# Ledger of designs, part 103: designed miniproteins, single chains

Each design is a single chain, and the fold is of that chain. pLDDT is the mean over its residues in the fold that is shown.

## One batch from the design tools (miniprotein)

Design m3570
Fold by ESMFold2-Fast:
Structure m3570 (fold): chain A 82 residues (1-82)
Amino acid sequence: MGKITLEDIKRLAKELGISVEEAAIRVAAQLVHLLGFAEKPVTVFSPLEYARKEVEKYKNVVLRALDLFATPEAKKLIESVL
């Protein structure tokens, strides 16, 4: 499995027409969902406030997952928006 890169987050932001910071939150929320901790599916189309609340609820899980699944640059960006 490839790691999440800073360029992956920037590409998502450009494709969805959102900020890089919003894309980082949405990527973190999707990691919560993929790890099986989200009660409801979280997608890039979920409301930002819902995605942010799920990330805040599972912050320690997200931070640990970033150590395994993200590059240092992507991790730093996602940590800055948590």
Scores: mean pLDDT 73

Design m3571
Fold by ESMFold2-Fast:
Structure m3571 (fold): chain A 63 residues (1-63)
Amino acid sequence: TAAEQAKLAQMAELGAKAEKLLKDGVSPQAYDYAKQMDKLDKDAGASAYGAIKLAKQKAAEAA
């Protein structure tokens, strides 16, 4: 449906923005994007939160 297409487009835009925020590993803005992803799709939200958790752990190991 048109609604499903709009949802997928929004998820793609959020993902692209989150990539830039998440490259630093611990951006608080990344959590906002993860929350928006979770609202659009629970599986995508869980994946986004998982990516943030891994990025935080890698940053802590590098520090």
Scores: mean pLDDT 71

Design m3572
Fold by ESMFold2-Fast:
Structure m3572 (fold): chain A 106 residues (1-106)
Amino acid sequence: AEERAEEGGRLAGEAAARGGEEGGKKALRGMGEGGKKAMEAGGPGSHGAGAGVSGIGAGTGALVGARRGDVEEAERSGGLGGRAAGAAGGKPGGEGAYEGGLKGAE
């Protein structure tokens, strides 16, 4: 779960870095949708809520890195946020972060 979430965060970071502010918004949208799917899969409560919050954190980290114009920093920040999503939200959180990262990277 954590490894998959970290990969999703890195993909979101790459998307943010490539598109600047527009890429960052796309990554945040993808992470938000991934978090929503994780909540649906894991059910309501702390587990699903953790997945949503962690997904937003991962997208925000990616955006901050991208705004600094550093692809490596955007990937690192996104990866760390994705790892946090996996840790906080468990399997649903990790899956949501990964799916969000894939959406953000497109």
Scores: mean pLDDT 62

Design m3573
Fold by ESMFold2-Fast:
Structure m3573 (fold): chain A 92 residues (1-92)
Amino acid sequence: SQEELDREVLEALAIISYAVALNALQRRPTKETAEEAAKLLENSLKRMVDAGLKEEAIRIGKDAIEKARTLSDPEAAQIVIERLEKTLKEIE
């Protein structure tokens, strides 16, 4: 159905968004890149929640936090993790 297709697209876009954002941050571990990555991820998760995909948004957000823990730069990792944890608390 169109509704199921729209849901799959939103989930795929969120997963692609965190993969691209974290890859960019791994290649360019700066505060600016971390803040932009966090913003992109926050917006993707909020769009999913607005579409009724709260449980999926929480799962994807938690996965993104775990991926962020593997970043080589601790300061950049902390920025992403703290902002995503705050976003998850707001949607839970």
Scores: mean pLDDT 82

Design m3574
Fold by ESMFold2-Fast:
Structure m3574 (fold): chain A 94 residues (1-94)
Amino acid sequence: SMIDKAKRGLEDAKKWLEELKKEAEEAKTLQEIRSVIHKLRLAIQLITQEIEWLEKNYGDNPEMQEIAKELREIKEELEELLKKLEKEANSLEA
């Protein structure tokens, strides 16, 4: 079902958040930090596309709206992590 597909997308997003948090914590060099930044940007882009697709096609469905809300929360956490790493990378480049 479409709801099962959306739920799988949410679980994938949760997995990406946990994996990227771990990679960010383990990153020690400017090269490693930049690699995580690149992955964060890709994850944010994919999650944004999923949110937009859900809102465009299922904006009137309460279950789909809840999935979109959880995806937005994950996106916000990824964006905060991205800001932190970009600030760290800029400090190392100075």
Scores: mean pLDDT 88

Design m3575
Fold by ESMFold2-Fast:
Structure m3575 (fold): chain A 96 residues (1-96)
Amino acid sequence: SSEREEYIEVLNRLLEKAGLKPRVLLPEEVLEKLKRTSEQFVEQLEYEVKVLEENATPEDRRVLAYAYFELAEALEAQGKLELAKKYREKAKELLE
């Protein structure tokens, strides 16, 4: 999706600024499967959120919110409902 493409572009810019490797845009069906089945993918999303929290400017708040929603969806899909709620609340706070 265009939103995911924009997210990956900004994420990769911030990852590059932090000296980290860029992320590849994956198809939606692959992302949904990884969110449900891969603990390593959740760890990757947690790390991306940390990088964004440390490097994002106020102009990047929508991208940080998107990262929080992506992490929350993955956590919820894996039964970690309290953590998912926390990250959804953080995302909403950034967009208010």
Scores: mean pLDDT 78

Design m3576
Fold by ESMFold2-Fast:
Structure m3576 (fold): chain A 69 residues (1-69)
Amino acid sequence: SADDALAQLETLLAERLADEALLRTAIRQVKSGDLVGALVGVDELLELVTDPRARALLRQARAQLVASI
């Protein structure tokens, strides 16, 4: 669900596991219903992030966004 994607993205932001500006933009887009925009942002974050835990949270958020579109 979009709420599950939001929870994953907020965890990444709280734990400082990825770029703050990109995470805040993706979170705002999920909250506004721009799930396609949020998906683009998550894909950009996946290209930048190397940490396995951060990548797992981003992949989970991506899957929830895809399922919600």
Scores: mean pLDDT 88

Design m3577
Fold by ESMFold2-Fast:
Structure m3577 (fold): chain A 85 residues (1-85)
Amino acid sequence: MEETLEYAEKVVEQMRSMSEEEAEAKLDELIKYIKRVMETLSKKDQSLLEGFIDIARQARKNTSLEAMIKMLESRLRSLRKQLEE
């Protein structure tokens, strides 16, 4: 789970320097990656990542790259707090 979250955070950070089209393609790749990793995780972690995928799909419908990234970063911060001791 932590490695998956770290990877997602890194991908979203990289999206800041991309075009909207590139960022959308990168987000689609991230969603596919997360879906594969979820099959190896606990039901609790799967539920958390399913929530992230739902937010990611919603973020793709935004009219700006900045709005999309902000939504993704907000969700990732929420997930990080749930994994902190």
Scores: mean pLDDT 79

Design m3578
Fold by ESMFold2-Fast:
Structure m3578 (fold): chain A 97 residues (1-97)
Amino acid sequence: DPQLERARKRQQEGRELHDESMKLLEEAERRLDEGADVRAVGEELLASPNNDVRLVGRRLLRLAEESETDEAAVRAFRQLQEETKQALEEVRQLMRG
């Protein structure tokens, strides 16, 4: 079934993207909690050869530009992490019934 093969491939790609993104978000948050510079962390992520990693770095740099302070940028980043975690949990609950 071509639809079933397409669904399995999408599911595999989605899981890999999700797991990688979650690990990178957790690592970035931990480093920021340890007092790492927000722009330095964002630029380091942007230097990655992985496009998904660069997306996270771009997001962090945008928050740093839009925020008056690094503390505000870190707070906004944590809020986005929390929202992403909740959205993923809701999707998992809906998929399980």
Scores: mean pLDDT 72

Design m3579
Fold by ESMFold2-Fast:
Structure m3579 (fold): chain A 66 residues (1-66)
Amino acid sequence: MAEKIYEELKKELENYTDKQKEQRLLHLLIALAVTGEITLEEMNEILNQPTIDERIRKLSELLAKR
């Protein structure tokens, strides 16, 4: 399940630059935190991942566990 979410998120972002991917991912994380789908602590853990790819993977793992 996490792998499928990861693939879908990567597909949604595939046509964007790395800077645009970072901005879109940040906006998604803020929306999820505001709606209570993730905690601020989980959001910070995702943002502390060293690459965009690892951030998408971490988010996918968290969403798959819900």
Scores: mean pLDDT 80

Design m3580
Fold by ESMFold2-Fast:
Structure m3580 (fold): chain A 67 residues (1-67)
Amino acid sequence: MGVLLFAPVPGGGVRLTREGPVREERVLSAEEAQAEAARAAAEGWEVRGAPTPGSVESARAAQAALA
């Protein structure tokens, strides 16, 4: 098994980084990233950096940018 790390990218995409014996990096749409995270978790993989399309954190960041 491995660990998957997700990070949002500008334009609404998500970067997926796989940590393990073989490193792999991919850029997915937000919808695809959500599906991959759910699939990996169901298969017993460790998923970190939950790539939520919108969160309290992003709402706060938007408010800070306006202030």
Scores: mean pLDDT 64

Design m3581
Fold by ESMFold2-Fast:
Structure m3581 (fold): chain A 107 residues (1-107)
Amino acid sequence: SLKDIIDAALAKKPPESLHIPYLDKMKEVFGPVDLSRLDEWAKALGISRETLEKLAAGEEVTLSRDQALRLIAFALGISVETAKMLLEGLSDEELTAVARYLFRKLL
C-alpha cells in the first residue's frame, strides 16, 4: 500500500525491504535503470543527473516539493495531481525520502 511505501521510506529501510509488484516486475522485465537512461530521466523530471545519482546511492539530497512529487508520480505510474492529493500531509523532506526510496527500487 502507499502507507507501507511511506513507512519504509521514512524508516530509511533498504529498497528490497518492500515488494512493489509493479516496480519489481518492471525491473525483472526491462532491467534496472542504467546510466544511459539517467540523462533521459533528468530531462523528463527536471532533476539534475548529479542529484539522481545521489538519490540512487541513497544519499541525502534536497528536492523541491514539485520535483519529489514528479519523481514519485513517475515511479508509481500516476499523475502528479493524484500524487499531490495522496501525499498532501507529507513535508518536503518526507516527500524527498519517499522519492529516494522509489527511485532506488528502480535500480
Scores: mean pLDDT 78

Design m3582
Fold by ESMFold2-Fast:
Structure m3582 (fold): chain A 65 residues (1-65)
Amino acid sequence: SLEKLEEEQRRKGRESFEKHKKELDAGSEHMAAAVTGVVSSKEEGKRLAEEGARRAKEAEEEVRK
């Protein structure tokens, strides 16, 4: 029935959202670590910031689909 198909789509949407939210949170944590200067070198901080930004962008692109 249409109702079961709607319910399944909503369930899959919730699962996808939770997965991408976790990926976004991980990216944000990398960015925060770089910004707060937890890393010992400028190059390390830059690399962590780039990795965090990449992960956040990928997660956001997947959610937008």
Scores: mean pLDDT 68

Design m3583
Fold by ESMFold2-Fast:
Formats: structure tokens, sequence, C-alpha cells
Structure m3583 (fold): chain A 73 residues (1-73)
């Protein structure tokens, strides 16, 4: 996934953040991640959207990558 390209495109950002949030809740409900990990992922997603809305696409991309890495482990 190109996180920087996703951060710059509102539709790609919406698609990626929705996919990450759905995977996070699925993993939480399946007992694969803790509540604390789930909340951290949601917080990273929220911060990434705020950064992208502010035009800070590099910070948004970094936060999206951090959220995705937490889900994949």
Amino acid sequence: VDYLEAAKDPQKLANLTTALALRAIGDYLDGKITEEEYQKILDLIRQSVAAAEAGDYETAAKLLKEADELIKK
C-alpha cells in the first residue's frame, strides 16, 4: 500500500481508513488483539485523517502505516 498516495486522495484515504477500522474491530471481536491495541489503532486512524485534512500528508502516511502494522501482527 502506498500510504502517502492514500493520504493525498480523499477517496483512497476513506477506503483505506474504513478497511483498517473494519479489520481492527474484526480482530478485536475474534480475540486477536486487545482492547488497548484496538483503541490505539482507532486513535492512529483518527490522527491520520486529521493530519491529511491539515495538509500534512507525510504525518498522515506515517500514522496509516503504524495502524496497518499493528493489525498485521
Scores: mean pLDDT 84

Design m3584
Fold by ESMFold2-Fast:
Formats: C-alpha cells, structure tokens, sequence
Structure m3584 (fold): chain A 78 residues (1-78)
C-alpha cells in the first residue's frame, strides 16, 4: 500500500541522514546515484555495515513496489 511504501521511505531517509551525519556530509551534496554509492562505500569503511545493509534492503523493497529505483533514490536525496 502507499502508506507502507511511505513508511519504508521514511526509514530509508532516517538511515541515510544518520550515515551522512556520521561521515560529516550534507545530504544536499548527494545529487546522483553515483554520489550515493560513494557515500555508502565510505559508510561501510567506517563500520556502518549494518546501516548500509538495512538501507539497501529498504530500497530493494521500495523498488520492487514502484518499478523505478532511480526515481526512488532521487526522492530520498532531494
């Protein structure tokens, strides 16, 4: 349902904000899928593996429902 997708997006955004804060990055600096991949790679190197895995799982669940993973990612980083 739409409500369930919005809840998943909220959780994904909260994890992304937590990752950005730990890495001393601004979400406004993440403008593309490439920037997001670099952020997640850096987060993994900093020991945020659990957060990266949870974020990836949430995005996969949202994308399975929406059929446009690039659009979902852009909505999270805007």
Amino acid sequence: SEKEIEELKKKAREILEKIAKVLNKKLSEIKSLEDLVELLSEAGKKGLTEEVDEFTRLIAEISDSVEDDEKVIKELIE
Scores: mean pLDDT 76

Design m3585
Fold by ESMFold2-Fast:
Structure m3585 (fold): chain A 61 residues (1-61)
Amino acid sequence: DEELVKAGLEALRQLMEAGHDVDTLRRAADTIATHLRNRGASDEAIERFRKEAEELLKEYE
């Protein structure tokens, strides 16, 4: 679970580096969360990813 959350956050950071706008990044975070669930991440891991993604996006805004 922790490795999946880390991978998801890393993917989001790469999209941020590419210069996508916040709306695109929020949609990407939803897509990443779905992808993590499909790879067997627990509900709690998905919630951790979403919380950390929101913190990153708040700083990016």
Scores: mean pLDDT 79

Design m3586
Fold by ESMFold2-Fast:
Structure m3586 (fold): chain A 80 residues (1-80)
Amino acid sequence: MLSFEEQIEKFEKLQKEAINLKEKVLSLPNPSQELKDLLKKLENLISEIEELIVNNEYIPEEKLQEVETLLKKLEELLKK
């Protein structure tokens, strides 16, 4: 199990990857609804984790895994 500090470091890395993918999606002339929906889910999940951090609460590992899963799905859709 990750310490709170390690969870924050992992989250910061995932957040940076999310920003890069968001820029790629927004650079598309006509992004699919599926890409937009996944991006919205990713942004909402990141916001939830941010609230946990500001409240000095431990991040459930499941939420970090969900972020990783959404990032992978976005990358796969961008390859199409």
Scores: mean pLDDT 80

Design m3587
Fold by ESMFold2-Fast:
Structure m3587 (fold): chain A 65 residues (1-65)
Amino acid sequence: GPGAEAARRGAESIARNTGAEVRVEAEGDHVTVTVRTPRGEGVGEGSGLKGGQDAAVRAAILAGA
């Protein structure tokens, strides 16, 4: 769905720009994004297009990416 697609695009951008390990898991319209860097791990969750975008950004910030 739109949330999963938005989260995957965000994850690809984070991985490309930072070298971080990024995982996206989707269940229906709900998405979970996990970002791992040498500084730590961040998890973001959301639903829908904006939720998917926000999940990726939140995970990156919390991981120190």
Scores: mean pLDDT 81

Design m3588
Fold by ESMFold2-Fast:
Structure m3588 (fold): chain A 69 residues (1-69)
Amino acid sequence: SDLQQAIQDAQQGNGQSAVQHFGRGMAQAGLHLDDQTRQLIIKASRGNLTDAERQQLVAQIQAYLQQAS
């Protein structure tokens, strides 16, 4: 699953790969991106996530994965 891969990539600090897999997974599931998660993705693409923000992004991707199931 693209959403599962996005979680793994985010946990490993591979922000660009995480964003690509997350975008694919969301599009396939027909889910809409919330503003908080959008801001975290923008920050991740710039390589400037704190550990707390990375954990928050992982939690949001997990919530979307649960909705997609």
Scores: mean pLDDT 77

Design m3589
Fold by ESMFold2-Fast:
Structure m3589 (fold): chain A 78 residues (1-78)
Amino acid sequence: SKIEELKQLLIDTLKKLKETLPPEQQELVDELIKKIEAAKDPGEIYTLMKPLYERDPELAERISKAVDEAIKKYDAEH
């Protein structure tokens, strides 16, 4: 299903980004991954990121860019 495909795309994107981050930021990304896994609608990603923008706006911006690039790449390849 498209919902499962989008969830997997987001999770894979976040896992790749996590590998480049220090442990403190890795924990924040792990929390976001768990929230995405629990979400019924992956379109809620921006709502799930709101607390992260307050805590670490630079990380939130990096995640936003990585997600946007992953979605654009997926759309271009399909």
Scores: mean pLDDT 78

Design m3590
Fold by ESMFold2-Fast:
Structure m3590 (fold): chain A 88 residues (1-88)
Amino acid sequence: MVEEARRLAARAIEAVAAGDSAAAIAEVARIFELLTEALLAGDWETAEAIAEELERVGRAAKEAGDTAVVQAIQEGVARVARAVEEAE
């Protein structure tokens, strides 16, 4: 899971650098799927590692001025928080 998240984050960062916001957003969506899975499984160590990869993508997007990717990450965080809350 963490290894897959790192591979997805690397692809997202490469897409941001290439100006391909759509490709970056698609990779970010897959990372959020992994994050949600880890959180619902109660695997906080894995969830923390995946969240760090999302933060790396977010920093790259901010530095590149890619507002669409930054917004996708913010919306994804809100969606994951809601999914975890609903599971309780």
Scores: mean pLDDT 84

Design m3591
Fold by ESMFold2-Fast:
Structure m3591 (fold): chain A 79 residues (1-79)
Amino acid sequence: SLLDKLSEKAREIVERLLRAPEMTDEEQAEAFYEFYKALENGEVSDEDAVYILRLAAERFPDQRVPEKFIELLKKEKEK
């Protein structure tokens, strides 16, 4: 489910990903790393994580999503 408001951390990640076409490969890698780290630390809810992953797929169709996040997407779809 998508929320009208994202957590502060999730919003920061979303804003960074939206600017990614203007970023270097290194900056893009940092943006994805920060998202993954925030998810591992529990700083981003599953709902916000799903939203961010969908956004990332729209901006970077070739970006590989780690299996951990694929499982999260499956759980969200299953309810």
Scores: mean pLDDT 63

Design m3592
Fold by ESMFold2-Fast:
Structure m3592 (fold): chain A 89 residues (1-89)
Amino acid sequence: SRAEGEARAKLTNPDADLAEARRRAEAAVAEVVPDVPFTVLVGQRDGVLEVLVLFDRPLSEETKAAVREAVERALAPFGGVNVGVSELA
């Protein structure tokens, strides 16, 4: 618990941290859905990572949940992360 605040505040270089977070998120998504096109958008608000994964096709709720869980796991070293998964029509 003593390191939790520091782990969540680890985004001391926003550009480098966002680039690394995007890379890890993209790898995690590709492992869950290797044959589905996607785009990963990564931002930061108040020291918390915000990740949005956009798909070019409809997905099952189970697949969307698996993607969200995989991204959250991949980004655990950054502390707290908010992960959204959305599909385009």
Scores: mean pLDDT 75

Design m3593
Fold by ESMFold2-Fast:
Structure m3593 (fold): chain A 96 residues (1-96)
Amino acid sequence: SVEEMIEIVEEELRELLEENSDLSEKQKEVLKEAVEKGIEAIRENPDASVDEKLRRFAAVVHETIEEADLSEEDKSKLLALAGELTQRVRERLEAA
């Protein structure tokens, strides 16, 4: 369900943030905002396939980070973490 996918995203984000506790508050805020916008994109198309929902999620997260008022180094770091988050979510959905 959409709700189960959102729960997985939120759990994996929490774990990722705990593993990366050295992130600045601004980096954490941008990543959280990007993920929340990605979640809203999933909610807007509930009948889409899992792959389509993950693609929309990843695209929205990527766009939000790229548009953020951050250095190129900080953007690159957050984009790498966003990619890792998306991969972890995909693997959990495939294992379910």
Scores: mean pLDDT 87

Design m3594
Fold by ESMFold2-Fast:
Structure m3594 (fold): chain A 71 residues (1-71)
Amino acid sequence: SMSYKELLIENVKHVVNHLLSQGRVTEEQAKELLKELTDIINKKTINTQDERDNVLVELVGKLQEKVKEIQ
C-alpha cells in the first residue's frame, strides 16, 4: 500500500505535469517546483490529521505562489 507521503508526491507530480502540459511552466521550472514540493512533504510530520491538513495547505500555497511568480 502507498504511504500518505508517497500519495502526496504522486499527486504533486500530476499537478506539475499538468502545468507543464499547459505550457504554464518550462521543464526546468517544473523540476524545480517538484523538488520544492517534495522537500516540503519530506520535512513535514504527518502523524495527526491536523498535520496532514497543514501539509496540504502549504503545498497548495506553494503551488499558487510559484505559478504567479512564473507568469
Scores: mean pLDDT 83

Design m3595
Fold by ESMFold2-Fast:
Structure m3595 (fold): chain A 81 residues (1-81)
Amino acid sequence: PAPDPEEVERRRALAEELRPVLTPEERGAVHALLEAGASLEAALRAAPAFIERAERIAATEEASVDEADVRAEARAIAEAA
């Protein structure tokens, strides 16, 4: 019952997209959890400030569209888990 390689690849791709929008502290925490075999959803749950900031950015029309989209997608994944 190893994790689905396609899901692992998809989550790594999403983590790479999130890398520019995370703080250095959040990047360290998320990266460490992903390397330990945690899911992206579990890693994001360990960074609640990121989810809070993503919600704040998504609520503003003047925020960077790419940044808001990436964070909204991460939040949706966390909610689905």
Scores: mean pLDDT 56

Design m3596
Fold by ESMFold2-Fast:
Structure m3596 (fold): chain A 83 residues (1-83)
Amino acid sequence: MSLLERLERALEEAERFTERVLELEKNLTPENVPELIGATIAAIGALYEAHLLIEKLRAEGVDVSEFEARLAELAERLGIKLP
């Protein structure tokens, strides 16, 4: 798998888990807290992987502006600040 393919997969995963976190937060109950925690950890992990892949691609001279915008939007929606 290419770095671009891995980045796209990481961003897709981050999008899915971020949406799930927001959905669970909107309808928060004691029963869905474990899923909320799991989805939050998964979303953060995927965002961090995407961040590292973006840095690597940038170092290789690839234009990552679109991917950086997607990453920033997802991090903002999740309420976290990436380095």
Scores: mean pLDDT 83

Design m3597
Fold by ESMFold2-Fast:
Structure m3597 (fold): chain A 99 residues (1-99)
Amino acid sequence: SEELEKRLKEIEEKIREAERLLREGRYREAARVAIDAAKEAGKLLLEYAETLEQINKGIAVLLRAIGLEFDLELGADPKEIAREAIELAKEALEELKKL
């Protein structure tokens, strides 16, 4: 519980930093921070998963985050990647808060 709460706070702080970078026009940095937050949230969902549904959600978050990272390196618009990764990280964080 205490360790989970600390990790949730770290993810929330990364999401806030990504949103700040996005507002400042630092799109590639925002995307990287948001992707890291989404990956961490997906890993944590898998670590605390007790049901097949929770496992599937964790896997889906991780695969989407990896896909966004791949798209970013292949030259996708970093602003759109940042927006999608922030949304993904926020959705994963809400699922974690239910655990």
Scores: mean pLDDT 89

Design m3598
Fold by ESMFold2-Fast:
Structure m3598 (fold): chain A 62 residues (1-62)
Amino acid sequence: SAEELYERGLKALEDGNLKEAARHFVEAFRADPSLTEARELLEKLIKEHPELQDEVSRALAA
């Protein structure tokens, strides 16, 4: 579910796996676009780590 993907993203963040976290947040947003928490955290993550833009774009295109 979208919530499970979001939780996996949070776990990846805690482990310092930023690219993995970004992918999970994109998947959560795709599964449920109304899950604003996933989008908000993804936007914040990209703002703090601009190098993740390419990873997010790839995940969105897949």
Scores: mean pLDDT 81

Design m3599
Fold by ESMFold2-Fast:
Structure m3599 (fold): chain A 66 residues (1-66)
Amino acid sequence: SVVQGEQLFKARCFACHGPAGGAQVPQNQGRSDAQLFEIIKFGRGAMPAFQLTDQEVWDLVAYIKS
């Protein structure tokens, strides 16, 4: 859910992707939900892989796309 994704984003991602973190929330132009899932679950470039359940990753995708 978007609400669960927001709470998880604030707990896990806000340090890097919040206003004080310096990294922007990922731009998902031309990216599918499945591509965002892979980036969050397995990491890409400077973004680390997170030990999250599949449901938690989908909740984050829902929040990012809201």
Scores: mean pLDDT 62

Design m3600
Fold by ESMFold2-Fast:
Structure m3600 (fold): chain A 73 residues (1-73)
Amino acid sequence: AAEREALARRVVKAVNEFFQAMDAGDIEKAKKAYEELKKILDEGVARGLFTPEGAKQLKDIVEKALKEAEEKK
């Protein structure tokens, strides 16, 4: 319970930091938040705390947003 809750809070924080950085146009901060998010999601899947499908969906959404921002630079 506590481990899953802590991991879920880390996901929310990383997602929030990513979109805040994107809104600010800070691509380097957005990349760092995305790398942290990937690590958290991969850890959650490996520990059986998150579904592989859910983790993949979130990674795909964030990665597409980052790629679009880099292409419009």
Scores: mean pLDDT 81

Design m3601
Fold by ESMFold2-Fast:
Structure m3601 (fold): chain A 75 residues (1-75)
Amino acid sequence: DELEREIEEAMALMAISVLEMSPNSKLDPQTVYNMLKSFSDLELQKRLGEAILKSTSPEDRKSVEEAIKKALEDS
């Protein structure tokens, strides 16, 4: 409920901050999918997904984008 949502939001914001410190990261699509699905809130999944995509290396960007889309569609 509300308290659980606040904890998830804090965790998502912390993850976003770490990602912003690590630009051009090589990210595995399955890891990205699992990371997004660890959050139940769709808006947090979207925000985290955008941060992940922005920090992803150009070579991994397409596969990561597809993993993000799949995670959001499975929500």
Scores: mean pLDDT 78

Design m3602
Fold by ESMFold2-Fast:
Structure m3602 (fold): chain A 71 residues (1-71)
Amino acid sequence: SKEEYLEELRKRLEEVLSRIRDPALAEGVRNAYKQMAALLEASPEERLEEVLEEALDSLDRMGQWARRQEA
């Protein structure tokens, strides 16, 4: 269900946020997550897996970028 895909995305957000110390960088990641969640909610069933995979990859890349900014 769409709820399961949103929960998967939310769990990845929590993992990424747990590794970010800077509150401003964390807010940026949360804002991106909100946009990704909205896109996932608006997506037809046939695209849910593709949209989720792209969103998970984006969150991971943003987390890596944020950690580099903190160095």
Scores: mean pLDDT 86

Design m3603
Fold by ESMFold2-Fast:
Structure m3603 (fold): chain A 60 residues (1-60)
Amino acid sequence: SLPLPALDEAQIAEDLKVGRYALLEAKDHTEAAEMYRQFRADPELRAEAVARYEKLGPLK
């Protein structure tokens, strides 16, 4: 793969946080997948998920 300098590393990091947040908040994997899909479609929901995940801390 090419090292694309314009690729936003922060967006990749956010995607990982959003996915983990969905898994933490959801009761099951199906709900988590739906939440993640919505976060991908809606940048406002994505930003909120990232912020909430950061407040919770990565592990409890």
Scores: mean pLDDT 69

Design m3604
Fold by ESMFold2-Fast:
Structure m3604 (fold): chain A 63 residues (1-63)
Amino acid sequence: MEIVTRTYSVTLSRVTEEAMRQLAEEARRGVLEELGLGEDAVVSVEATASGNTITVTVTVARE
């Protein structure tokens, strides 16, 4: 089993739920495109905020 993890961080003047959602969606698309996977792929996306920094982690598990 292979696990691929990508982490992205962005610092903003104001962190909003919408900004976190947009970053999570962009990161998910980027990882799927990089790996040549479609929307059918099982992908876990987690977005967290610490101060003004949003961190998005995308994890894909493959056999």
Scores: mean pLDDT 77

Design m3605
Fold by ESMFold2-Fast:
Structure m3605 (fold): chain A 70 residues (1-70)
Amino acid sequence: SNESNAYILAAEELEKKGLISKETAEKIKKAGEEGNIDEADRLGVELVTVDKNVEAAKELGRLIKKYKDK
């Protein structure tokens, strides 16, 4: 789906920018590859609630919007 692909592309770009760890990127990518959008969304929420990484969460939202509309 567009949502699954958007999470995969967003996770790769966030990792390349150094905004999230490789481990976090792989978890989000796996959720996207499995079509588990609820898990991918939960992991994105945890960037704020667990990791306190507001910058990564904002960029994730921007990238999802960008890639979902393609």
Scores: mean pLDDT 84

